# Designed miniproteins, single chains: the designs that were tried, part 92

Each design is a single chain, and the fold is of that chain. pLDDT is the mean over its residues in the fold that is shown.

## One batch from the design tools (miniprotein)

Design m3208
Fold by ESMFold2-Fast:
Structure m3208 (fold): chain A 133 residues (1-133)
Amino acid sequence: SAALEEALAAGDVDRALALAEALAAAGERLSPELVHRLLHLLVRAGRVDEALALFKRLVAEGRATPDDEVYFTLITAALDAGRDDEAIELVEEAAEHGMSEGTFQLLLQYARGAGREDVARKIEEIMRERGFT
């Protein structure tokens, strides 16, 4: 949608969210690029809980396909917001969706740097189970 792309380019969070919801109500599927841009905009605006809720809903409705970049953005945002349980849930989900060793290594470094010991331990456990040593 041209209107959604304009709202995203303008950084208009409320307009972008309203347009995305209107497209969803019309049965339109958002492209992976538009989903990533919308989630990134929400995260940058400090609306992390809304970004997490939107992602879960879009995935459940089959309107979003998760990839490494989307998972990295949401996991790091959850860690920054102190949503450690949500970060762990996303790491487990990303593992099921085949997230790369390189992205796991970056997330492990991020979690360690942020002092998120439980999340770092969970990432190490998943990497070990997958043979990423």
Scores: mean pLDDT 83

Design m3209
Fold by ESMFold2-Fast:
Structure m3209 (fold): chain A 74 residues (1-74)
Amino acid sequence: SELNKLLAEFSRKLTERYLEIKKDPEKRAQERARLLASPNPRVQALVADGSDTAFARALQIEEIERLKKLLEEL
């Protein structure tokens, strides 16, 4: 379905963004600092964990929350 294609594209873009951040230590440090300042305590806890998997999950949660806010404002 068209919806499934859009969801797959969003997932792909999120993965590409994570990989771009991961390959640049300076950008990774900047994004980590930004996420630690997040109002979402779950995002803060995941970033504090320090693992690559937890960092990727923090970015995913942030993007989902961002899209949810945009949808609620439409």
Scores: mean pLDDT 80

Design m3210
Fold by ESMFold2-Fast:
Structure m3210 (fold): chain A 87 residues (1-87)
Amino acid sequence: MEAEIEAVVEELLPRAREAAALPAEEAAREHARLLAEALERSREAIIELLGMTPEQQALLDELIEAYRANDAAAARAYAEKINALLE
């Protein structure tokens, strides 16, 4: 399952690098959109790899929605909560 997550990241990484060449505001929006896409495509693999509970799955879904909404503060907060659960 980790290999499936890595494959999604590697597929989207060139697009993220190209987006970094855009004006800062556009780059941030495209990076948020690509990250939401990566998390959605990898959702089942992440859940299985980490053994996520329904409550943790809801947190992951909130993170995806925050990135889709380009809500950087919410996305950061949810990402930090997920990282704390993984360590």
Scores: mean pLDDT 74

Design m3211
Fold by ESMFold2-Fast:
Structure m3211 (fold): chain A 59 residues (1-59)
Amino acid sequence: SDLEKGKAYLEKAKKAAEAGNGELAEKYGTAGVIYLSQADPSLTPEAAKLASEYGKKGA
């Protein structure tokens, strides 16, 4: 499902950020936001916030 894919991509973004790979974290975070938004638009603000934080933390 789009919800499962979105959550999986945000988990990958978090792991990439923890590894210091901001570019990969941003790529996975963006994919996560897209899939979560398709599953439920109400999830978009929190997903976008997490994706942004993971991208910055990995830089």
Scores: mean pLDDT 82

Design m3212
Fold by ESMFold2-Fast:
Structure m3212 (fold): chain A 85 residues (1-85)
Amino acid sequence: MSGSQRQMLGLLQGFIQGLDVLRDQALKQGDLESAQELDELIEQVRELMERLKNTPKEDETETIKEVQKEMDKIFQRAVEIQDKL
């Protein structure tokens, strides 16, 4: 595993921890819809981590760019959910 892949996996792992905190907040507030959506976002981040782990070195740069784009989309959605909690 490259340094770039390791760095990105670390960022994704931290992101999951943040989403887990938001999901717990949604559950405490009785917002089951937001909690379910946050669980779906966590699953999406886990899929991105698995994709990175299984990426050949020749495809590393392209996969990291794709992961960054998907992470940005997930982050924007998480912020929207946080703003209504």
Scores: mean pLDDT 85

Design m3213
Fold by ESMFold2-Fast:
Structure m3213 (fold): chain A 80 residues (1-80)
Amino acid sequence: MKVKVTLPNGKVIEVVVEAEVTIEEFLESIMEKSSGEDKEFYEKLLSVLKENGIANEVKNAEELAELINLNIDDIKELLS
């Protein structure tokens, strides 16, 4: 399915993923459509999630997109 993701710079992209997706697969799909600082942001986020053992959790793609979009500023602060 296609879901909309708001990047750290405020730009909106569309990613094509399965309806149920791992957090890692979802972030990798965003990284494929990102460059520079936006890509580095998701690379850092994925690294943190792998260290916490949650990167392989399966989520609904629309719910995961909404969660990331709503919490983008909090995630930026966490990764600083």
Scores: mean pLDDT 80

Design m3214
Fold by ESMFold2-Fast:
Structure m3214 (fold): chain A 68 residues (1-68)
Amino acid sequence: MSDEEQAELLRELIENDPALSEAEKEELFARFDRVKAERGLREAVDSLAMAYALRRLERGQPVPELPV
């Protein structure tokens, strides 16, 4: 799976997650765009996956299977 495909699947997973607020989703995506601009797509995907997993855990939710 390409980095671009992983990014798209991860973004779709986050967008469709009812456990997160719209504000939390916007913050995660803004961070993704910032990391992508500064460090590249791979680092952005890894960072987004980690941030999403941590947000789920902070909410007391299990971490779903991530496309990474």
Scores: mean pLDDT 81

Design m3215
Fold by ESMFold2-Fast:
Structure m3215 (fold): chain A 93 residues (1-93)
Amino acid sequence: KKANEILKKRIDEMAEKELKERGVDPEWLNEKLDRIVELYEQGKRDEAIKLLKDMLKEAGNEKAYEQATDEDFLLSIERIVERKKAEEARRKA
């Protein structure tokens, strides 16, 4: 299955796209992403990974990311953190 190729190319971006295509509430999505950033900044990496996995499961995308490792999720969380910090900086500018 081609799922592994997608997972290596940004789990966070693919998950967000799929969530939007499924009509998930943008406020819910932003709240979950903000919580992931907060957990990561507090050094609670395992909790951040769990929250991302739970988010994907709630969206019905669990199966698409079933083969993803904790390292793959951690890399995606780092990208979420960088993106959210860039968005916050832009809003304050």
Scores: mean pLDDT 69

Design m3216
Fold by ESMFold2-Fast:
Structure m3216 (fold): chain A 80 residues (1-80)
Amino acid sequence: MKEKIEKLKEAAIAGDEKKAEELAKELAEEIAKLPEEEQKEALELVAEASLEVGEELAAKLTGEEKEQVLADIEAYRAKL
């Protein structure tokens, strides 16, 4: 699970849309087959990885757009 989430994060940061889409689909199918307790843990890990991807992509932005994206990420992380 964690290894596949990490590969998805790497593909997303690299801009490999096809690989990211394939990994996201496989990950969603694997999570759907897990017991409820493990689904919650897996979804939290995916959420954290998504925030990390957002931060890496936001680092390439400038000005108000960068500040707004980083603020949104921080607000979402506070709700996890």
Scores: mean pLDDT 76

Design m3217
Fold by ESMFold2-Fast:
Structure m3217 (fold): chain A 91 residues (1-91)
Amino acid sequence: DLEGIARRIAEDMGMELEDALAMVRELSAKLSPAQQAAIRALYEQGLRGSALATAMILFAHLEENRDKTPLTEEQIIEAGIAVARYVDENA
């Protein structure tokens, strides 16, 4: 539910919903299916909008630099989940 994720980001970060929707759609298009599933799981677990946004940005960055980064899909997902949980706990 990209709209649900975008609404949570907009509310938590003080963004306009249309800007959050545009960002979430752009970032989601860069993510692998497994990374998209990880973000959805974090959303369903009730993580904050800033945590979800940070994980999506990290996943997009790592995917864009996949050729420069010898990380497996599993390692990328583990890193994103760890960062999201850190942001959620410390926001």
Scores: mean pLDDT 86

Design m3218
Fold by ESMFold2-Fast:
Structure m3218 (fold): chain A 93 residues (1-93)
Amino acid sequence: NKALEELWKKINKAIEILGEIYKRLLVELGILDEKKAEELMKKSIENAQKAVKENFNKKAVEELIEIAEELERKGGTLEAVEELGRRLAEREA
C-alpha cells in the first residue's frame, strides 16, 4: 500500500530528526561524547519505530511529524525544544 509506505517514510524521518536533535543536545551539554550519543540515538530510533508500529495512533504520529519538522526548522537547539515543550504543556492544560 503506497499511502501506508509514504506515511511510514514520514514517521521514520520524524523519529530520525528527533533522534539527531537528542544526539546533538547530549554532546552540547557534555553528557556524552559524539560516539556514545550516536549509539544511544540509534537505539532510541529503533525503540521509537517499534513502539509506533506496535501502538499505532494516527493523531499522535501526525503530531510527532509536526514536532520534528518544527524543531528541524528551528535548528534543533535546546531553546527550541524547551519552547515547544512549553507549548505542548499549555495544550494539555
Scores: mean pLDDT 73

Design m3219
Fold by ESMFold2-Fast:
Structure m3219 (fold): chain A 68 residues (1-68)
Amino acid sequence: ASARKRELLERTGRAVLASDLAALEEVREQARDDPELYALVDRILTAVRAGDWAAALAALGELSQLVR
């Protein structure tokens, strides 16, 4: 569980830095069984699609705190 959450966080961070929407969509699907992780990854994906980097980074920070 914790190792998987850490992997999802690492993948999400790399995808945000690369603006890789396809990678963010894959991470979102991998998080479907965890509603809190899914909501945060979906929020990050939505923010990146909108070009809202402040919202994307804020949600990424919240995801990092949730995974600890």
Scores: mean pLDDT 81

Design m3220
Fold by ESMFold2-Fast:
Structure m3220 (fold): chain A 69 residues (1-69)
Amino acid sequence: KEIEEIRKKLLEEYKKAFEDVKNDVLSIASKYLSPEEVAKLKETFDKDLQEAMKIAEEAIERYLKKLSE
């Protein structure tokens, strides 16, 4: 029950960190790239976020199991 709460918070913080990095990169990119290229980069980040969330969920499961030893 406590483990579920920790998992939820870790995933929320990870997602926020990823979103912050994405926004910073897109902001910088918009100065040097066309709007079309920036849109494609955003799509890539959105897909990367989906995959990163899956990897993070699996990693958190492993870490929580190790900590409960």
Scores: mean pLDDT 79

Design m3221
Fold by ESMFold2-Fast:
Structure m3221 (fold): chain A 66 residues (1-66)
Amino acid sequence: AMEERIAEGIAYAAVNEGLKVSEEKDGKYYVKVRDERTGRTYTFEFDKAKIDAGEKPEVKVTVEPE
């Protein structure tokens, strides 16, 4: 959905800026973004090496209930 794409964009920006990363583990960045409109939490997983290289990372998204 559009909200999911927006949340993904926010998570990508946060990872790229090196700010508000929820967890950095095993060469991956994990970013949790809460959508206050829906009350859902989105967790985005990015490959750190690809982000650092300026390449398009593979993104895995999980949605958790509030």
Scores: mean pLDDT 70

Design m3222
Fold by ESMFold2-Fast:
Structure m3222 (fold): chain A 99 residues (1-99)
Amino acid sequence: KKEEILKAAKEFIDEAVRRAVELGLMTPEQAEKAREEDLKIIEKVLEKNPDIKEFSFDVTFRTNDGPVVERALRVGFSITIKDGKIIVKKEEERLVEHH
């Protein structure tokens, strides 16, 4: 169900956002905005693809905007729906730091 998939995605994004705040990559306010934006993207994808059985999503939290990345946390995860079961897998977690 779309709501169950969104809940699973939200739990993963919430953990990634919490991690980014702990690492000092963003403020709690920026984290809330990023969470809302990511969830809206996922919800839109699910609404356009109601028969979706698998998708992957990458979130990136950066200390600065623009072409040069000073510090960033990238978290990738996949969601698979098999036999009515939702399986969420963390595919990647990478901290990037350039000094």
Scores: mean pLDDT 75

Design m3223
Fold by ESMFold2-Fast:
Structure m3223 (fold): chain A 67 residues (1-67)
Amino acid sequence: MDLSRAYALLTPEERRLMMQLLRQADSHDEDSIKRAMLEGARQAGASPEHLERLERALDEDIERSRR
């Protein structure tokens, strides 16, 4: 799965929190990665605008990966 666009939008702190959540996940499927990325951003104090941009980029990356 190519999440390069979404990943590029993350701050270093958001990436760190995402990685912590992924280490606790039993599976690294699309849904687990999406959840970890959005939840990590929320925990880092991301604004609603930043979360919307991140989710849009994630959905776009996921769609490209499925085709």
Scores: mean pLDDT 75

Design m3224
Fold by ESMFold2-Fast:
Structure m3224 (fold): chain A 100 residues (1-100)
Amino acid sequence: SMEEKKEEARRLGAEAMRAKLEGTGWKEYVEKAAELVAEDEETEEAFKKGLGEAALEAAKEDKSLTDAQISDAVQEVISEYYEKKEEIKKKKAEEARRKA
């Protein structure tokens, strides 16, 4: 089920990036993808920021991106997001331990 959620988030992330590059609305795809992988407000913000930054970098090249290039960019965003999610969890656990 976790692999299925990651795969669906990659699919929705690719739709979001394509919509952004085409100048159409991408918010719905981003929010649906975030719902699959985010557990709280901080992890949702991290996911949305990562995907937004990747879309801006793609747009700077002023070139048509292939489906493979979009897929690779989204895969990198998902991987970086899960690393950041683990860091956020570790930081919160450490802060809770210090306050106790």
Scores: mean pLDDT 77

Design m3225
Fold by ESMFold2-Fast:
Structure m3225 (fold): chain A 107 residues (1-107)
Amino acid sequence: SAEEWVAAQFRKLVERYRALLEEMRALLEQLRSLRGQPLPEALAQRARELLLELGILEGIRGIIVGIAKLLGVDVSTLPEYRELEELREELEKLAREIKRLLEELEA
């Protein structure tokens, strides 16, 4: 069914968001551990890559939501979409903190 297809796409996104969440948490701890040390270019590059990946995943999410609407699927009823929205809120908080720390460390 259309609902089963949409749910399957959100399940794939949940796994990708979950992996990104773990990588962003690890990066944030590395950035916090610098404590007066200069920002390594490798960590700055990694931060940019993870923030770009988040942007790509947000784009894919928007496309799937758009397709669901065209198919008449109410995404708010899907457990996979609810889990995805919880992961998005956590990732948004991490992205804000990573950006803040990059600005402080690059100054």
Scores: mean pLDDT 89

Design m3226
Fold by ESMFold2-Fast:
Structure m3226 (fold): chain A 94 residues (1-94)
Amino acid sequence: SKKEIMEKALKEIKEIVEEGLKKFPDDKGLKTLLEIVEEAIKKVEEGDLEGALSLLRGIYTVAQLIVRDPRAPEELKEMAKRIVEVLEKTFKEL
């Protein structure tokens, strides 16, 4: 069930990040989040759940940096906040 919990979270986060990139295609933070998400998906597929968990923590850190960035548009901050909320719920279930 840890694998299924991580897969569900990564799918939801990927959808949020891809939606964000349609609105903010040049945002470096969103591009970095997509790269970490894709690597985390790969780790889950390989059965490296500890590696995937470390990458989920990385996603959490980057999303929090976007939420706290005073230069970030409000819509981008709300997307990053949704990612933080998904991960806080996910970490409680793991």
Scores: mean pLDDT 87

Design m3227
Fold by ESMFold2-Fast:
Structure m3227 (fold): chain A 100 residues (1-100)
Amino acid sequence: DGIKPDEEALRLANEAVRAALAGDVEAAERAARELIELLRRLAESEDERKRREAYFSASVAASLLAMTAVLTEDPEAREVLRRAAEELSRLAREAKEKLA
């Protein structure tokens, strides 16, 4: 499949990862929220390509955040990543069901 992840979504996922590993809970929460909101907007787009990009980006981000949560020493930052990964996994599943 020639669909790439959304670049802004990947930037936000990396920002959440870096913040969580640094123990910056507020920055991790902000980046995770912005990531989820961006991908929800893309998943609800009338543009089928944007919906496919949302599905792919959410799937990749969910895996990245879940793996990073295991490596995160701060328990509050870990929980932020874990919850965000669960929400992104749900979003990816819902986006997939809406694809033609």
Scores: mean pLDDT 84

Design m3228
Fold by ESMFold2-Fast:
Structure m3228 (fold): chain A 95 residues (1-95)
Amino acid sequence: SMATREEVRKIIEEYREEAKRLAKELVTNPENSVAIAEEALRKAREVEELARRLKEKGLIDPEEYLELLVLAGVLAIVAGVARTIARRRERRAAA
């Protein structure tokens, strides 16, 4: 239904805004990099699981599925960058 497609689009937009927020937080507050890495990784997994379930139920088309996979990839990249920053900060604290 149209309502279901609108709900899917809203969910995608909400996760996109969260990805932007986490990336901005990482630049402005790198001391939070551990928490940002864990949150971004958790959200990447949530988006992948959502994409899988929606695809299994036939509720999204191939383009929407690809959008969700790309979004999960962006969240995973944010998590990886945050983890790298966290490890560099840990090495500096240990010196």
Scores: mean pLDDT 84

Design m3229
Fold by ESMFold2-Fast:
Structure m3229 (fold): chain A 81 residues (1-81)
Amino acid sequence: SSELEKKERELLAAILRALHLASRGGDEEGVAAAERLAQEASRLARDYKAGKLTEDEYIAKLNELIARAKELEARLRERLA
């Protein structure tokens, strides 16, 4: 669905922003955290495509990962200010 695609793009954007901030700041732990979120996102998408998750379950887990990615982004921005 368009809403699902929007959430997937939002998650990817937040992870990429976090990775960019961590890389520019030389924050090795931040880079590792962003990479872990990317791995979790990839696994989640694979499980959904394999039929292991319903759309509602996938959306719920995407929202959880989006929240975690945005929290990481916010923490990294705060450390660079």
Scores: mean pLDDT 88

Design m3230
Fold by ESMFold2-Fast:
Structure m3230 (fold): chain A 85 residues (1-85)
Amino acid sequence: DKAKELIEKGKELLEKATKEKDPEEATELVSLGSVYFYEAMKYSKDKKVHEEVIKVVEEAIKKAENEAAKKGLENALKNLEELAK
């Protein structure tokens, strides 16, 4: 499933972002991960896919060690929630 592959790639990038100590690198990883989630949600209109994407980002926000990553993830969550409508 293409949407599932995109979600897994985005999840990997967000996990790296939550552990990244460099604010610039963390922000870039969040941006790249968000692109994969946007593509997954465009590819699949299944509400389960949208709910999974939102859940992954919410969990990443809780795990973020870097404030820049956390702020980037919070912005991504807001944009993804808008796309899920």
Scores: mean pLDDT 81

Design m3231
Fold by ESMFold2-Fast:
Formats: structure tokens, sequence, C-alpha cells
Structure m3231 (fold): chain A 112 residues (1-112)
């Protein structure tokens, strides 16, 4: 079973980043975009945010026919869009949490 984890945090002018098991180009692109947004938030002081995702059994198929990796990619893309909206001043805050049988855990929150 393939596993991966990502944590990105931007707070008080600092960026914290942890990753494990990122092998797909699409996941890599989403992670790099989150890192760019974290640096922009830290440098500008306009917002703080944290994104955490952990996937155990990335190839497991959900009842919707999507893999957990595909589901995680959609969640990371949502996080990118929400953080971009936060940095652009379109929203003031957001928080989303999701858990699929402990095999996918996602948390994202942001505030201006």
Amino acid sequence: MERFRVRVRAEDGKVEFEEEGITSPELRDAVERLKELAQKAADSGKARFEVEIEVRDAGAVTPTGKTLEEQALEMLRFAVEAIEALLEGKIDSFEVEHDLDGRLRFRVRGER
C-alpha cells in the first residue's frame, strides 16, 4: 500500500514544510504550488494558513470510483484555490476537515 503525507504551514513570517511519499507529477505540482503560496503569505504578512494531508493506501478505490490519491489531489487543489482567495482578499477565513476511514485525513485552515 502506498502512503504519502504533506504538511505546509505559513505563520509569523515563517514557512514549515514536511513531505513523504510524493511520487506522482500531479501531487508534486499541487505541493509545489502550496509551497509557493506559503512563501508568499510569509513574505507579505497578509495571511496565515496550514494544510495537512495524510493518505494511507493511495491506490484504494472509494465508493465514487476515485482512488484515495485522486481524492487527495482534489482536496489539495481545493486548498490551493482557498489560499489564493485568502491572499487576494476575497475571503477572510476558512476551515475544512475530512476523514475517510482513517485512510485519508485532510485538514486546511486559513485566516487574514
Scores: mean pLDDT 83

Design m3232
Fold by ESMFold2-Fast:
Structure m3232 (fold): chain A 96 residues (1-96)
Amino acid sequence: MNEEALQKLVDELAKNPELAREVRRVMGALYRLQAEKGYATVDEIAREAGISKERAQEIVDKLVEAGAVTKLADGRYRVNPEGLARLATAIDAALP
């Protein structure tokens, strides 16, 4: 995991409650989709989270950089459970 990228994301979320809510929705969508079929696409994440595909891509890219999500071939993504749990803990500490 990239500690610098993770800390930067946590700091950004603490300053931007709107982004924090969108990230939580994206994380929830990723968990549901991975439970159902083992991966998610940006289009599916966008539909589940109720955000645009462009916004979902931006958030997913941040999660990949932070190590909470792994980018696969063919536009597929998988949750890194350790990375995602660590990000969730950091967000909860920053945003009570």
Scores: mean pLDDT 79

Design m3233
Fold by ESMFold2-Fast:
Structure m3233 (fold): chain A 92 residues (1-92)
Amino acid sequence: SLKEVTEEAYRDAKRAIDRVVEEALKKGLTPEEISVLIQKEAQRLIKEYREKYSDFEALAAGAAVSVAAHEAITRYRKLVEELQKKIEELLK
């Protein structure tokens, strides 16, 4: 069903993106570099779903991947903001 494809695509994308982020953090990459890697992984998954599914299922899967990617990018932006505030407090 469309719902099952969408939910599975979201879970798969979240797991794949989380793995990419973990590896990037281990390598000491910046949040900006991590955001680029998240977008690249999302594009790879969207292409894979377009090759595996047709029509509305591929579109729904792609939308789910995009949601997972945006959520991950937002999470890392917030972590940077929190870290910047902490550093500002330490420099006072």
Scores: mean pLDDT 82

Design m3234
Fold by ESMFold2-Fast:
Structure m3234 (fold): chain A 92 residues (1-92)
Amino acid sequence: MKLSPEQLEEEIKEAFKLMTESVANLAISRTTDENLKKGHQHYAQGVKSLLDGDLASAAQHYELSSAYYKEAGDDDEAARSQKLADQLRERL
């Protein structure tokens, strides 16, 4: 508990840095979760449009799903959704 003034200043700087990083990580995590949720919602709407026979609407929803998954960093699910959109566009 007894630190030199220089040691105390460094401890304060380190604590501030860790707090700033923690807040940034929380904001990134929340944004990622929101983008994943929107990706899933648009994917579900794409499936629903496909079942209704609306291929154009289905393709648009899969394109939006792909964009949201990409923003979330889920490149595999983004690529899958984009491939579905492309296949539907080829059938139009």
Scores: mean pLDDT 79

Design m3235
Fold by ESMFold2-Fast:
Structure m3235 (fold): chain A 87 residues (1-87)
Amino acid sequence: ASEEEKRRGAEVVAKAAELFPELLDAPEEEITPELVRRMMEAAARALGLEGERVAVPVSPTDDPALVAAAEEGLRAAGAIPVPVEAV
């Protein structure tokens, strides 16, 4: 992913924090794939990222189900998710 795509990913995380503050204070073990998908979709829609390439704002070493959910949320908002590959 490019630095610009990574910056868009960071903006999605910041917007999710603004829209769902109670969920970002939740224990990590209670963060489900469905919750991640909904958060990513809402944040990307709020930011108007339809048609934009966005780096998936999760680590490649995170749970694959959470990564897939984040990608689905971004696609549902019309954004184009770009995988983040660890070097």
Scores: mean pLDDT 72

Design m3236
Fold by ESMFold2-Fast:
Structure m3236 (fold): chain A 92 residues (1-92)
Amino acid sequence: LALELGEAIKAGDVEKAVKYATQLVQQVGKELKEVSKTNIDEALKQLDQARDTAIALVRKAGEEAGLSDEDIQKLVDTIQEQFDKIKAEILA
């Protein structure tokens, strides 16, 4: 998924990049839900770190690939929304 996301960004395929970013965040969410069963504070800390890392990676990759600011922001918003959803599920 991380490789497919990187390849989609390099190709300028924003639709595929959004799809792969969504799938990648969902996989991270499954792992962090398992962590939250034993330590919710650690799961939330790892979630925040993963979100910040993913956003930074996507911004850098998008800029290097020559994506528009609008397309980069769309990817960032997708990642943010998916992490917010996982956080809500962990806190439920």
Scores: mean pLDDT 84

Design m3237
Fold by ESMFold2-Fast:
Structure m3237 (fold): chain A 57 residues (1-57)
Amino acid sequence: SPMDSALQRQMQSLLDESRKLRQQSKQEKNPLKSTILLFRAISLESEAYLLEKQIKQ
């Protein structure tokens, strides 16, 4: 449906941002900053999975 297509695009955007944050975390020399970037990536992945659940309902 059109709603599913919009949710799929939003989910992909969140996953793309999460991937960038995970890559930045790996390149970050400061352990605390690296951990903060990783937790932000996990937060975006959680948002994406909530959208996926909405699509599958």
Scores: mean pLDDT 85

Design m3238
Fold by ESMFold2-Fast:
Structure m3238 (fold): chain A 86 residues (1-86)
Amino acid sequence: SIMQQTISLARQTLQLYRSDPQQGRRQARRLAQTAVDGGPGGAAIAAIILRDDPDAGRVFIRELGRIDPGMGRNARSTFDHIQRSQ
């Protein structure tokens, strides 16, 4: 499913961003496109997975906002809420 692809890609982005930021940014763009296809729930789950790497989360949200500004704002809200809760 698109949801499962989004989850897997988010975990890959999290790991890859720490070792190779250039590849991480490329993966974050791919993740953003997949999340748009999966709808707002997929974007929110990706933001939750990326909570442990705020830099990766911000890159994902920025790219998501370029593709779909509404979904980007919603994912940003979820991400900020989680960051404040930790």
Scores: mean pLDDT 79

Design m3239
Fold by ESMFold2-Fast:
Structure m3239 (fold): chain A 95 residues (1-95)
Amino acid sequence: SRAALEERLAQARADLEATVARLLALAEQMTDPAAREVFRRWVLEVAELHLRYLDHWEDEAVRAEIRARFAALVAEMEPDAPLLRQAEDFVLSLL
């Protein structure tokens, strides 16, 4: 039902915001400032795209823009992929 879908979307938003806050708090424990900054950027930009998807999931044009921006973000962060991997491994070690 629409009411159940709206409840699930609201819960998904709340869960995403809580996850972002937790990931950013864990990132503050990183001693490498370069890995921390790359991880913070990734988390925040991916979260922004996910929130936009939750607000506009029925809009194919918005979904296409989100896919294009995600592809662009991955390309922009390609040179920092080793730092991002290092940061992700560190965060996962704390979970």
Scores: mean pLDDT 86

Design m3240
Fold by ESMFold2-Fast:
Structure m3240 (fold): chain A 66 residues (1-66)
Amino acid sequence: VDELMASLTPAQRRVVDAGLAASGMGGRRQAVQAEGDRLGLSSRDQSIAFFVAELRRQERIFQLAQ
């Protein structure tokens, strides 16, 4: 996941951070969409950022190596 984060643009990383800061599935999707739209990211890039944020969150929950 660290390699995925390193491969992202600064704008995509900001969207991932917004998703990680939000609570609840609906809140996280809304935060990613709002920040992505604000930064002019495509729907594809927003979807990638959302999945990266959820993957990173899941790793933290299950004590996986990062």
Scores: mean pLDDT 71

